# Designs tried in a protein design run: designed miniproteins, single chains. Part 66

Each design is a single chain, and the fold is of that chain. pLDDT is the mean over its residues in the fold that is shown.

## One batch from the design tools (miniprotein)

Design m2281
Fold by ESMFold2-Fast:
Structure m2281 (fold): chain A 114 residues (1-114)
Amino acid sequence: SLKERLEALRKEVGLVDEDSIISQKVKADIAAALPALREAGLPDELIEEFQRFVKEPVSKLDEFSPEVQAVYMVLKAFYSFKLDKAVPLQVFVLRELPEAYRALLVIGKVVHGL
């Protein structure tokens, strides 16, 4: 399944579910981008999932859609300075999860000036 592939990628990039400074930053950046994600025309259901995810422990990540999982993993890889892993993950997301790729572009624009 797509979920199994995302879990395999998470394991390969060394990303684990943890309540870390990086995980808190990812959640904060997603939360800050929520108005811009709505304005960009992302599906309301996906935006509601992001709203829920930023209030939940990261251990519940696998209960969310592949789109939420992909956005979290790509941002965590970038914030962990694992660029060799973050870029291939972003390319995978572009091909397989176009809504998640759009979310990443919007979030990147919002936080680039922070």
Scores: mean pLDDT 78

Design m2282
Fold by ESMFold2-Fast:
Structure m2282 (fold): chain A 100 residues (1-100)
Amino acid sequence: SLEDLLEEASRLFLEVYTLTESRYAGRPVNEAYLEEKIARLLETIEELRELAPDNEDIARALELAKEFARAVRENAPREEIQRIFDEFSEVLRRTAEQIA
């Protein structure tokens, strides 16, 4: 369902962010596992968009998820990753309120 995909996207996003925070803290991260989670996050948001193509918040979430994936893959500054995380979290929160 749309709700199940939104919950999955939220969980995957938090997992990717947590792994990225570990990387900034100098802890070892399985890069293949991180990439798998990023790919699954993007797939999940794209599925959300297919189910709700006229939902502006879901369209924004996809753009932010792509920006987040790019920033993580390019090892962007922590502050940039955190900004994207905060924006994406807010968009997902608004989307959840609309779907309830």
Scores: mean pLDDT 84

Design m2283
Fold by ESMFold2-Fast:
Structure m2283 (fold): chain A 83 residues (1-83)
Amino acid sequence: MQELKERLADLLRELARELGVWEPEYEPAIEQAAEQAIESTKDDERFERMIKALEEAKAKSSPEVKALVDGILETMKEAKELI
């Protein structure tokens, strides 16, 4: 689980950089978002809402952003399977 949280935080950081919204002061928010995403895997409704939101965001994104969102989706699904 710790490795998946770290991988998710790295993917969220790269996504923020790709979108041009990354700033050093957002690092705590990125770490918190990764933690909340992993925590969502314990609640089926929360998990499904987050997956749907990510897939909808992916559909409107550039190819580079789609690749990062796919990485986030795969990491979250992997975390769900480990519970």
Scores: mean pLDDT 79

Design m2284
Fold by ESMFold2-Fast:
Structure m2284 (fold): chain A 109 residues (1-109)
Amino acid sequence: SLIEEAKELIKRLKEALRARDYEEARELLLKLGVLLNQLSSEELEELVDELVELAKALAEALREAPSEELRELARLMIELLRLVAGRIENEEKKEKLLKAAEELEEVLE
């Protein structure tokens, strides 16, 4: 299942962030983006909570130890959150993704 693969990538990405392996985190985030492009609107809606949690993990990593690599990852994540929000139909889930993107942008300032 592509959804199960996406959830596994998100889990590995959070582990890479905890390990401060930002090179692996970048590769995983790019793979996640490619995979999300293959999902339907309904399948993307199932991943909203996992994507919001990933954004929060990245925000925490930035607050603890800011770096240019983390800022680049945050910018990519913001772009991904907004892209997913544009592709889903559920307004409450859109709002969750856009709020997560906004909160991540605030940490970059």
Scores: mean pLDDT 89

Design m2285
Fold by ESMFold2-Fast:
Structure m2285 (fold): chain A 91 residues (1-91)
Amino acid sequence: IALEVFKKLPKEVQEALKKALGAKNEAEAAEKLAERLEALGDSILKDEPLAEFLEELGLPAKYKESIKKFYLEYSIELGVRELEAAVRKVT
């Protein structure tokens, strides 16, 4: 799930996040990013917490939209998968 959403980001952003998170590969970068954003929750959608998050990773403000997009798409994908699992239990 996280890797699928991560691969939808611009290649430049993927490489920058992989380096910033100290990840060995894209799957690990996606997982670490998802874990950190889940810990922050919806606060990441606010400009100040998002700016602090990017600053901690040494990433430029131009990546704000990419981080928001990842969080929103990851949250939607996770919710869709949870709903699909619930439907399978009923049907």
Scores: mean pLDDT 74

Design m2286
Fold by ESMFold2-Fast:
Structure m2286 (fold): chain A 62 residues (1-62)
Amino acid sequence: MEAVVDSGSTTGAGSAAASGALAEGLSGQKARIVESGPTSGVAEAGDLRGVGVGPVVRVTPA
């Protein structure tokens, strides 16, 4: 689990945020995917700002 936590701290945040943001867009798939803004914004912002997976990434030992 330590290795998994390490991935989730920074590197995994990008992937997790992208997946989570994508799933978010897929929920309203019709307009959200067309806009792609929430998926892209959350993905890159989640990695940097922690909006996607920020709270877990920020708290985890990076």
Scores: mean pLDDT 44

Design m2287
Fold by ESMFold2-Fast:
Parts: C-alpha cells; structure tokens; sequence
Structure m2287 (fold): chain A 71 residues (1-71)
C-alpha cells in the first residue's frame, strides 16, 4: 500500500541521516587521534558523543516505523 511505501521511505531517510551523523563522528574520531591540545580533545569528544546520540535517536525512530509496518 502507498501508506507502507511512505513509512518505508521515512525509515530509509532516518537511517541515511543517522549514517551521515555516524560518518561525521568517525571523521572527528580520526581528528581526535592526532589532537595534542587537551581542551580541543574535550571539545572533539563532546561533539562525537552528540553526533552518536543524534544517530541513535534517528535509528530508534526508523526502527519504530519498521515495527509499525510489520504490525
């Protein structure tokens, strides 16, 4: 049904956005490995955690939509 198609599309869009946040977190983790300034290390760690948190929230929303499709 068109309703199921729209839910699948929304779940996919959320998964894509979550993936982009995880890629950004990964880029910052590479930067963190070469960073020597402790203040900048702390800022990078906080930004990495924020991107990972956003990704987790979006993944949870995508899973909820997938469960709605199965019900």
Amino acid sequence: SKKVEELRKKALELDIQAGLYLIQAGVLEVSLKSEKDKEEQEKLKEEIEEYRRKAEELEAKARALEEEIKA
Scores: mean pLDDT 88

Design m2288
Fold by ESMFold2-Fast:
Structure m2288 (fold): chain A 75 residues (1-75)
Amino acid sequence: STKDVNELIGQFIKELQDMAAQGSSEDQLKKKAEEFVKKLHEKFPQYKISIDIRLTTDLLTGKRTAMITISIEKL
């Protein structure tokens, strides 16, 4: 269901943000996102899902934040 997909996506967003805060590179975040997209496709083949990630860093505090865009389309 859409609710189950959204719940898993929410968990993944949190994991990516935690990884970014801990110093993961954009490439590492993208690799993790690809693994998650594969799992979502296996569980929910009726949805076309894409994830785009951009890493941002606050130059004053050094705080790192993952900017995540997720697109979901029902096939």
Scores: mean pLDDT 79

Design m2289
Fold by ESMFold2-Fast:
Structure m2289 (fold): chain A 99 residues (1-99)
Amino acid sequence: MEKELERARRAAEAAIAGDAETASELAAEIVAKMSEEQREIIREMEEEMKELAEKKDLEGLKEKAREAIARLRELDEALALVIEGSAQAALKTFEEGLK
């Protein structure tokens, strides 16, 4: 039951573990079904997060990711889980780079 949510959870776990290849494979069908509205939310998030990263604003990055993921979750829970995992992996890498 809920095969898509199970794949999304596994994709998120793989992304957080640093296994980008497995994460991409598990997320492929979910990402392929993405609507223009969902794609625009992700694009806006990436642009805003890029500006915050240039300012080294880790708290701002976390908040913008949370806002975008909440918007995605209202449209597609599986996609939101995938993007949340990717965002957590990216934020961890960014935080480690600040050290």
Scores: mean pLDDT 80

Design m2290
Fold by ESMFold2-Fast:
Structure m2290 (fold): chain A 84 residues (1-84)
Amino acid sequence: VLDFLEAYIKNARKALEKGDLEKAINSLEGAAMQLSILGKYDYAEKVYEAIQKARQALAEGNTEEASRYLKEAIDIAEKAVKEL
């Protein structure tokens, strides 16, 4: 489970660096699910909230704001890993 969480976070960061926002979102959804399985519900909720804000920004055509929210989601997930 931890190995999958770390893989999802790494894949999300690489996707974001390449500008593939949909791939970053899909990887972060995987990370949030793994956090829920690990009982880190507060972190999972915060990651989902950041993903929803990123999706809203994309719907409004604001790719810069979407990228910012996705980076925040990655940072939240990485912090959760350190507290496991």
Scores: mean pLDDT 86

Design m2291
Fold by ESMFold2-Fast:
Structure m2291 (fold): chain A 103 residues (1-103)
Amino acid sequence: ARVEPLKVSKPNADGTATVEARTTAPSGAGIGVLVKDEDGNVLGSGGGPAARQGLTTVEAPGLKPKKGDRVIVTVSVGFRALARGEGILKEDGTVELVRLEEA
């Protein structure tokens, strides 16, 4: 499996931001998203089904993303992590990839 964070939207009218990732995952895999500030405080999280190949979108309610935030995405089956991607949020909402891991 593979997962790469790509971008985080501005929050919509109800305060929900959207995290977009590129995934390669087996059938039945899920994606988890965790967004942290530079000090490691959790700002937002979300989860859902992972696409087998291509783009996966995850909603993060209450997330107010800002430049420098850490975006962590994990693809898993049950309790087993298969892949993790980490990046830093840029001012334009794109994510600069810092680390990619496959298990």
Scores: mean pLDDT 85

Design m2292
Fold by ESMFold2-Fast:
Parts: sequence; structure tokens; C-alpha cells
Structure m2292 (fold): chain A 93 residues (1-93)
Amino acid sequence: SNRLKVYEEYAEKELKELEENFSGEKLEEKIEEFKKDPKKGQSFILMLEAQIERLQELLKEIPKDSKLAKKLKEVIERLKKIIEEMKKALGIE
């Protein structure tokens, strides 16, 4: 359906943006910025955690076996990995 296609395109765009901006050297640069400003780093982590919660709520509303569900789970897992790496690097539990 047209609605599912729009959400699939959103999920694909989000995955691409996470890969481009929050992987390898780009993620390391972001972590170094947050080491200099821990409050900014904590606020950013909270924002990513809130995004995961919103995506998990959306995931409840779609068919579990859909391509969209698979893509949203992939976005959630990438966000979780980013949060874990940031928390580890910043000494946050």
C-alpha cells in the first residue's frame, strides 16, 4: 500500500543517514565532541532513546512479517548500538 511504501522509504533513508553520520570515524568524532561537553552527549543519548521508543510503538501497529517491520527493527538495532558505543566511551551506564 502507499502508506507502507512511505514508511519503508523513511526507514531506508534513516538507515542510510545512520550509516553516513554515525559509523566509523564520524561516530568517533561525535564521541570526542561529547567528551568535551558531557551534558550535550547525555541529551543526545536521551534523544536517541526517545526515537527508539517511538519506533517501537510504530512497530506494534504494522504486520510483524512485513518488509517495513524488518527495516524498522534494523533501525532500532543500529540506534541501540550507537547508544551502547556512546555510553561506553563516555562512561555512562
Scores: mean pLDDT 80

Design m2293
Fold by ESMFold2-Fast:
Structure m2293 (fold): chain A 57 residues (1-57)
Amino acid sequence: SDIEEANKIGREMRALANEENKEIAEEGQRKGTLHASRGDYKGAVEALREALEKIKA
């Protein structure tokens, strides 16, 4: 569930990313990957959601 949710949010974030917000998207992806590499998929989801909300703002 969390793994699938992280992948879904990550795809949405990348789809919405543009030149103005790509640094936010890259930071979110990096933090998400770090959490996932530790098996912390809840943290990965939270990091990706934070980045997505900043992109949407």
Scores: mean pLDDT 79

Design m2294
Fold by ESMFold2-Fast:
Structure m2294 (fold): chain A 56 residues (1-56)
Amino acid sequence: DEELRRLLAEEVELTMRLMGLAVDVRFTGDPEKEAELRRVAAELNAVSARLAALLA
């Protein structure tokens, strides 16, 4: 319950960060932002996997 709530909050936060970084990369082409975008995407995938395991 507490873990589920925390993971859902993390998923929302990471999704918002991913969207913001995607916009920045699209308009600036900043390679540092592109690297951060890939890292945030990996973190989001990890959180999604943990949520899937918890709900199974």
Scores: mean pLDDT 83

Design m2295
Fold by ESMFold2-Fast:
Structure m2295 (fold): chain A 78 residues (1-78)
Amino acid sequence: MPVKVVVRFSDGSEEEFEISNITDLIGATLRLIGEGLDRGEDFTVIVDGKEYPNPLTALEEAAKTGKVAEVRFRPRPA
């Protein structure tokens, strides 16, 4: 059964992923890593008030709980 995972970014935009298996979960994780790399920033993901430095673990928890995954980007030092 596919599980819908909602990812919310700091600008208020949201992206939805349908997670049916581990491959879908990995795909969603790589999308978030790519976004962080494109911004040149570090990031963490918050699910149900808990901060996860590992986006794969965070998205797995979001898929299990049905909670929104919030992405927080951190400014890198100049």
Scores: mean pLDDT 75

Design m2296
Fold by ESMFold2-Fast:
Structure m2296 (fold): chain A 94 residues (1-94)
Amino acid sequence: MSPLEQVRALLAEVARRIRETTSLSPEEREKLEKAMAAVALAAEHYEAGDEASARRAVDIAIRIAEEVKRTTDNPEALEIADLIIRAAELLLAA
């Protein structure tokens, strides 16, 4: 699987977990959705060859996910944030 295909698979898993995880607070859900959207935008920029815009979107995604990790006591929110960070880091390594 290409790095981009791996990122898209991780984003699909993140979207599923956000939808199905009933323990997420509205604030956790909003932040995780924003971080996921930033990784999706980064993947689009990466596919278009705009590495600078892809990197900026990755940085935004990691920052939001790291904020969730700092502020949450919800282990399910931590797992979703870690998946988002992993997807973002895969794009940076590509």
Scores: mean pLDDT 87

Design m2297
Fold by ESMFold2-Fast:
Structure m2297 (fold): chain A 61 residues (1-61)
Amino acid sequence: RPLSEGEKKLIEAIKKVLNLPPDTQLSLAEAVELMAQLSGEQMEELIELLNGKSSQEFGEL
């Protein structure tokens, strides 16, 4: 089955978080496995990349 746009975006975001080469070929299963191995910090970076937010609104303390 072909990957959806969201699944491709997830794979690209994981490659970005892990600093993998852009020509790295990841399956969805491999991306999910790598996601499960991410630290809390890396998971937050992944979510930010998936949301396309480069400048998130700063919340008040």
Scores: mean pLDDT 71

Design m2298
Fold by ESMFold2-Fast:
Structure m2298 (fold): chain A 55 residues (1-55)
Amino acid sequence: MLAAGSRIEIVGSDEALLAWARENGEVETLERALADLRRQAAEAGVEIVHREEAP
């Protein structure tokens, strides 16, 4: 992690959330909630970064 700047890295957790949303028919609700969370984090000066595996 960097010494300055707040940052959250998410690896693979989206799969669990998407599976739950698909099972309950709430994919749209989940996507909206994630978008709102990202907006709030940006306003608070916190970055949310999705880290994907290297090829």
Scores: mean pLDDT 61

Design m2299
Fold by ESMFold2-Fast:
Structure m2299 (fold): chain A 56 residues (1-56)
Amino acid sequence: MELEREEKEKMQKLFEELTKSENLRPVAIEIRKKMEEEKKRLQQARQDTLEAQQLA
């Protein structure tokens, strides 16, 4: 749990700093894309769990 909190705080601070600087905007976009991919992964994992239970 501590690792998660530290990572979340670090990512949030990095994202804020990246958004602040116009030069760093491209990097901020990349981070956003990664977050969207993680969301998709979580949703698919949920579906997989549901399907696995029904298959059994």
Scores: mean pLDDT 69

Design m2300
Fold by ESMFold2-Fast:
Structure m2300 (fold): chain A 96 residues (1-96)
Amino acid sequence: ALEEFREKLEEIENLSEEDVEKIVEAAEKAGLSKEQLESIYEAIKKMASLNLSSESIVKAVLEAIEEGNTSEEYILKKGIREDTEIGVELLKKAIS
């Protein structure tokens, strides 16, 4: 299950090898089921298709795992919020 999950994450262009390792390690440590891994993968796939930053994707997934809420909808909403906040901070730096 974890090996298949890793292979699927490695196919996502937005994620580096280090990003994939962080996600897989967190999932293994949390003892996630195959169903939870599938929900995480679907959320990551959707975030990547929206061109969210790798930083936002990784942070959203790791925080969701730590919080014990691995639903696709929760992770996706968290990732979108994180990416929006990063964009606002970059804009503030550009105009200041």
Scores: mean pLDDT 79

Design m2301
Fold by ESMFold2-Fast:
Structure m2301 (fold): chain A 92 residues (1-92)
Amino acid sequence: AEARVEALVEEATRHLAEAYEAEYGRPLSEEEVAALRERLLGLVRKLAAAGVEEALAKLEELREENLATAPEAAKEHVAAAVEALKEAVRVA
């Protein structure tokens, strides 16, 4: 279970890094990617501990907020990242 959660967080981190590059035309540094991964892993663990249904609702809310402000080129990457985080919560 833990290995699967970590794999899904890595997937979400990759998608958000791609969204950033699409919006700003520059990749995130290795340090920024590592920090993002740690933050997302912590978020998944905290949300899953509160309850799966509540966690999924909060991630859907974050999806709506981020997609409303994201440029078109980044939207697919943001949506994919949120899907990976939702799966991580389900298997945590």
Scores: mean pLDDT 82

Design m2302
Fold by ESMFold2-Fast:
Structure m2302 (fold): chain A 99 residues (1-99)
Amino acid sequence: MKEKIDELQKKATEAYNLLAEAGDITPEQAQNFIDAVKKVKEAVEKGDYETAIDLLNALLIHEAVTLAVLRDDSPTRRKAKALIEEVIDLINELIEELK
């Protein structure tokens, strides 16, 4: 569980920074999403699994929307897309482990 949360934070951070680099989101938007993942980690560390699941579900909706609109017409965007797909998988696995 902790290892998956650390991997989620790492992959989400890389994905959002790549999207900001590509101009698909602002640096401020990237930081807001990174901060949302930090809140998931804090909730899990406190044993507040209900809050963690709620935050993960909110992230999952956002990731799905991002993936649906993201063009894969550059190496940077293709890498971001692959990382977002891995982030979605990690979110789904974490929700199942936390319930």
Scores: mean pLDDT 81

Design m2303
Fold by ESMFold2-Fast:
Structure m2303 (fold): chain A 82 residues (1-82)
Amino acid sequence: DIQKKLEELEEKIREWKEKNSLFEVIARLVLEILLLKLELKNTTDEKEKEKLQAQIELLERKLEEAEREEREELERRREERE
């Protein structure tokens, strides 16, 4: 089920955010997206393609969120530097 896969993926991303720096989360998201895109190119089953596309879309949204958070963090650190 696509929904179950997306829920499992969101749980993993939440765990990454708790245990890792924002930079590491971004790096992990980029790698996962690339791997899923590669798998999508090699997949012939339409149901599997649909699942992979849904996972890619979720990860891309999470990447945009994390990149926005990183920009805000970098701006804050810039202000705190002498």
Scores: mean pLDDT 80

Design m2304
Fold by ESMFold2-Fast:
Structure m2304 (fold): chain A 74 residues (1-74)
Amino acid sequence: ETREVTLTLVARRDAATGEVSVDVRAAPEDAELANRAIGLHWPEVDAAVRATADAVRDSGADELTRTVTLPVET
């Protein structure tokens, strides 16, 4: 069966250095599905992470949150 898992991407800019980091998170109940989705869809996840980081760098924001929904075959 195909299920969907939602990843939460939290991009934060360090105010002192300007360095941007991105945390990829999932609901605890979806942790196994999230790990599988990240492995199966890594190019899409990587692109979303980069896009979220770039959005923080291009804006005056110190933090942005974005969600990505990925299909996982179970």
Scores: mean pLDDT 81

Design m2305
Fold by ESMFold2-Fast:
Structure m2305 (fold): chain A 115 residues (1-115)
Amino acid sequence: MAAEKLAQAKALKAEGRAALHAGDWEKAAELFKEAAKLAEGVDDNLAGEALALAGVAYYFAGDKEKAIELFEKAAEVGSPALSRNALLIAAEVAKEAGDEEKAAELRAKADALPG
């Protein structure tokens, strides 16, 4: 049921935040990805937020490539404001990784969003 999936997604997001605060980046990322799956099609903004938090967890784990992938996925499902913020964060992560072309592409995508 949609309401049950939403409640489970919120619970997993809370567990993911606890894992993130504990420095358990891999566990946090998996919990946030599961929360996003449950929220998708029910609360797309929550799904986008959970994907962005999974991106944050991968970034702290040092996996910048995965972080960028999750922020781009967050931008596909979230509100325009969340999507723009996710793409701008992804662009900064790409720049830190030395991929200036990808960083420019992500910034251009953010600029193309309504807001």
Scores: mean pLDDT 86

Design m2306
Fold by ESMFold2-Fast:
Structure m2306 (fold): chain A 108 residues (1-108)
Amino acid sequence: MSSQLEQMIDQDYRDLAAALLGEAMAARVEELGPETLRLIAWTAVAFIGTHGERGREIARALAALAVKEGPDAMKEALREIIDAAKKGDKKKVQELIEKLLQIQKEYE
């Protein structure tokens, strides 16, 4: 979505996703198509940059949700977190993140 990431080739996004989320997850996300790979790679950069290792866990959980249930399920989960955050509902944000982390554990 940023102009810098838009200029990367698909292999550069794949390498970025592997560095941030791990090789196995990057390979599965690549199968969902270049648009989803770019979105997940950018989401990982944003969350890791803001929340460090906690952000990486959230990004991995979102990637796992996309692989398990499809890209639209991941986009809906992101929308719910953003909406709760906009309302200042810190408890709801935490509950939604915990649900995502539980989905990741079930996918291991």
Scores: mean pLDDT 76

Design m2307
Fold by ESMFold2-Fast:
Structure m2307 (fold): chain A 100 residues (1-100)
Amino acid sequence: SDQQIRIMTAQQYRDTTQQFLDQFSSDIPPSVQQQARTTMDQIVQDVQNGRITMDQFYTRYSQVMSTVMSTLSDSSRQQFNTMMNQMQNQIHQQVQQIRS
């Protein structure tokens, strides 16, 4: 269902982002990591509880990640972009299978 797709998508974004923050912890200030983790947990809960739309989720996600990205080296930003592209491709494939 569309509801299951939205919740799954939000959880995948959180899990991928948390994995990235763990892997690149030396590149990101601790305060930025804490804010990103806390905000990710909040927006995922908001999607799960129907408090925000997916458009609102993506807006808040982009704001959080803009801050994280600004702290990263060029090489770390490229690795993040690769990881996010892989996640988005996987989500798209799963969504197509559910909607087929």
Scores: mean pLDDT 85

Design m2308
Fold by ESMFold2-Fast:
Structure m2308 (fold): chain A 99 residues (1-99)
Amino acid sequence: IDEKEVDLAMLRISLAVALTTYPSMSEEQAKEDVEKAEKRVKESTNPLEIAIALMYRAASYHKLGDKKKAEEAFKQAIEAAGTVSPEVKEEVERAGEKL
């Protein structure tokens, strides 16, 4: 199994969960998810985990109406995803267009 394919599958599942869940999520839950994502970014050394956490952070800020913080988190997610692979970066960019 190509590890890049495993990384893409894991990212796609995580992004699909975020995109499906966040439209119906409460503001309180979105605030909790921001805190969880910030903790994950700080504690993780895995660029894929960091990219996923930053995408959750971007989705949460989008739900809270903080467009600037959502855009900043999304940009950081793209940068982190780019260190994993070009394909992971493209997946993050596509998911961001749906937010």
Scores: mean pLDDT 74

Design m2309
Fold by ESMFold2-Fast:
Parts: structure tokens; sequence; C-alpha cells
Structure m2309 (fold): chain A 63 residues (1-63)
């Protein structure tokens, strides 16, 4: 299942986390374009936001 397309909060996260947030918005846009990412979706450190694994790894290090 995809969850990124359901998250208005990704834009809010971008405002709070800077570069990590920008990558989260990019992951969201990629998911909307593909309908599903090639990478598995994983939760961020907050446990509520799901993003592609590569984006999550960077965001988790920054958050």
Amino acid sequence: MTRLSDFDSLEEIADLTGEAGSLLLMAHSIELKHGAPDEPLVPLRNGKTYVPASTAALADRLL
C-alpha cells in the first residue's frame, strides 16, 4: 500500500526539516507519478510518515 499520496503533512515536514523535508516532498511526487515506488516504504523516526527506503535513511539521519 502507498501512504505518501495521503500525506499533506509532507509539506509541513519540509518546512521543519529543511533538506530532509525537500527529499520527502520529492519522494511524494515520485510516488504520485508512479502510483507506487520501486523501493519499499518505511516509517520515519516519528513512526507516522512513510517514504521510500533511500529517502527515509537520509531523513532519519537528519531527524
Scores: mean pLDDT 53

Design m2310
Fold by ESMFold2-Fast:
Structure m2310 (fold): chain A 65 residues (1-65)
Amino acid sequence: MEEEELQSKFERIENLVKEYAKLSQNGIKTEEQRARSGKIIDELVELTKEDSILMSYAYELLEEI
């Protein structure tokens, strides 16, 4: 994987985890929040399923929440 593409994926993972943390902290209460949290997880899976390094990074960030 090109360095530029790899760094872009790390940044996207960070942004997704940060958004998930905010939703989780406020206690997912609305239908929109539930739908968004599900899509965030789906996108994290899609980004990481072919790359174990990206997957490990995403799990590390999620555990720090």
Scores: mean pLDDT 76

Design m2311
Fold by ESMFold2-Fast:
Formats: sequence, C-alpha cells, structure tokens
Structure m2311 (fold): chain A 96 residues (1-96)
Amino acid sequence: MKEAEENLKKAEELIKNNTDIQKAVDYYIRAIEIYARNGDFEKAVEVGEKVLKLAKEGKITPQQAFDAASVLYFYANITLNEDLKKVAEELFKLAG
C-alpha cells in the first residue's frame, strides 16, 4: 500500500514541523480510506486514533472530524470491527 504509506509520511512531516495541521489531517483521512479499502483495518484504526488525538486538541475542523468518522464507521459497519466503530463514534462526538 505505497499510496497509503506516502499519505501517512506527508501527514507526519507536516505534524513534526507544526505546519498546516489541517492539511496533515486530510492526508491522514486519505490514508485511512486506502488502508480500510485494502482490508488493513489495524492500520486504519491506528491512523484514525492519530486524527482523534488532533481533534481532542482542537486542531481540526468539525468537517474533518465528520469525514474521518464517516470513513471509519462505513468500514466498521461492513466488517463489524469494534475498534473502527469506537474511533468513529468518538470523532462524531467532536464533529458536533
């Protein structure tokens, strides 16, 4: 999953430099979608937890929290994966 790894790397570089955190979150959301679509739910959860941490710190928009939650929740429902569901539910609460 080279595309997912490239999006994750771009997000992490922006986070390390404290540069354009909202753009970093968009890269994380893309990585979540690619990992989940390819059946790597463990990695999708890991990246989702990174987005959740930034949401709890007030560093993302409600729309970004909603977008991340929606992707995670879609895959949670079709896979019955409780970890995906928990992260999605917490992000939905922060989206309003």
Scores: mean pLDDT 86

Design m2312
Fold by ESMFold2-Fast:
Structure m2312 (fold): chain A 100 residues (1-100)
Amino acid sequence: SLEEKVQDFLKKYEVQKRIDFYNATNGVFPEGLDENFIKALKVELEGYQLAKEGKYEEALKKFQEALEIRQKLDESKYKAYIEETKKAIEDLQEIIELKK
């Protein structure tokens, strides 16, 4: 149950692909992106790294920080990213509850 939820999280959010992409680009993002969008992406990447390391409560805090940043963006333009962050928070909360 817990192990399955953890593996589902890592697969669903393509955690390793996000980490590998960030490392391949040396942390450089395309020009023309909103600064707060880039900030949220970096905070979410920290969250994904923490989740991969089994630090789910720390990961949850990072996704909550990213959500606060994303909610300051144009909702119509960034709706899909906001929804993905909210789902990641819900999935992490389920993992944390299963560990108790």
Scores: mean pLDDT 79

Design m2313
Fold by ESMFold2-Fast:
Structure m2313 (fold): chain A 72 residues (1-72)
Amino acid sequence: MMNDKELLEAGGEVDRAVGLLRSAGIKTGKSSEAGDAITSLLPKIVAAGEAEDADALREVAKELRDKALEIL
């Protein structure tokens, strides 16, 4: 059983990672590429949230952060 605190923390990591990727896109003039990456990962975020899977949410957050580093 995952508690609400663990899920909220994982969701916060996803929100922060999305913000970092959007910021990286703005700074590099690659906002379209950043937006496309977020859109491609949205189904994984929704599925992990519906399943209340904190580990899956953290995995998506890592993919978002890795993409932000790639476009910097």
Scores: mean pLDDT 82

Design m2314
Fold by ESMFold2-Fast:
Structure m2314 (fold): chain A 70 residues (1-70)
Amino acid sequence: HMDRMRQYVNQLAQDYIQQDRYLSQNTDPDTHTRLTDQLFFDYVVDFSNRFNISMGDATTLLRSAIQQLQ
């Protein structure tokens, strides 16, 4: 339960950070912001649906994981 959820959100956070870094180096600021906002939203929706948690909880957990890994 908790272990699977934490592993999954950490994987999403790692993928997000990798994509964010790539986009920041290879696109303009407007494109970077738009694509990372969309990616974050898609990940929150996926995480929320997979673990049957609220969008708010999914957002908080993913944001915390990203901040921890930076």
Scores: mean pLDDT 85

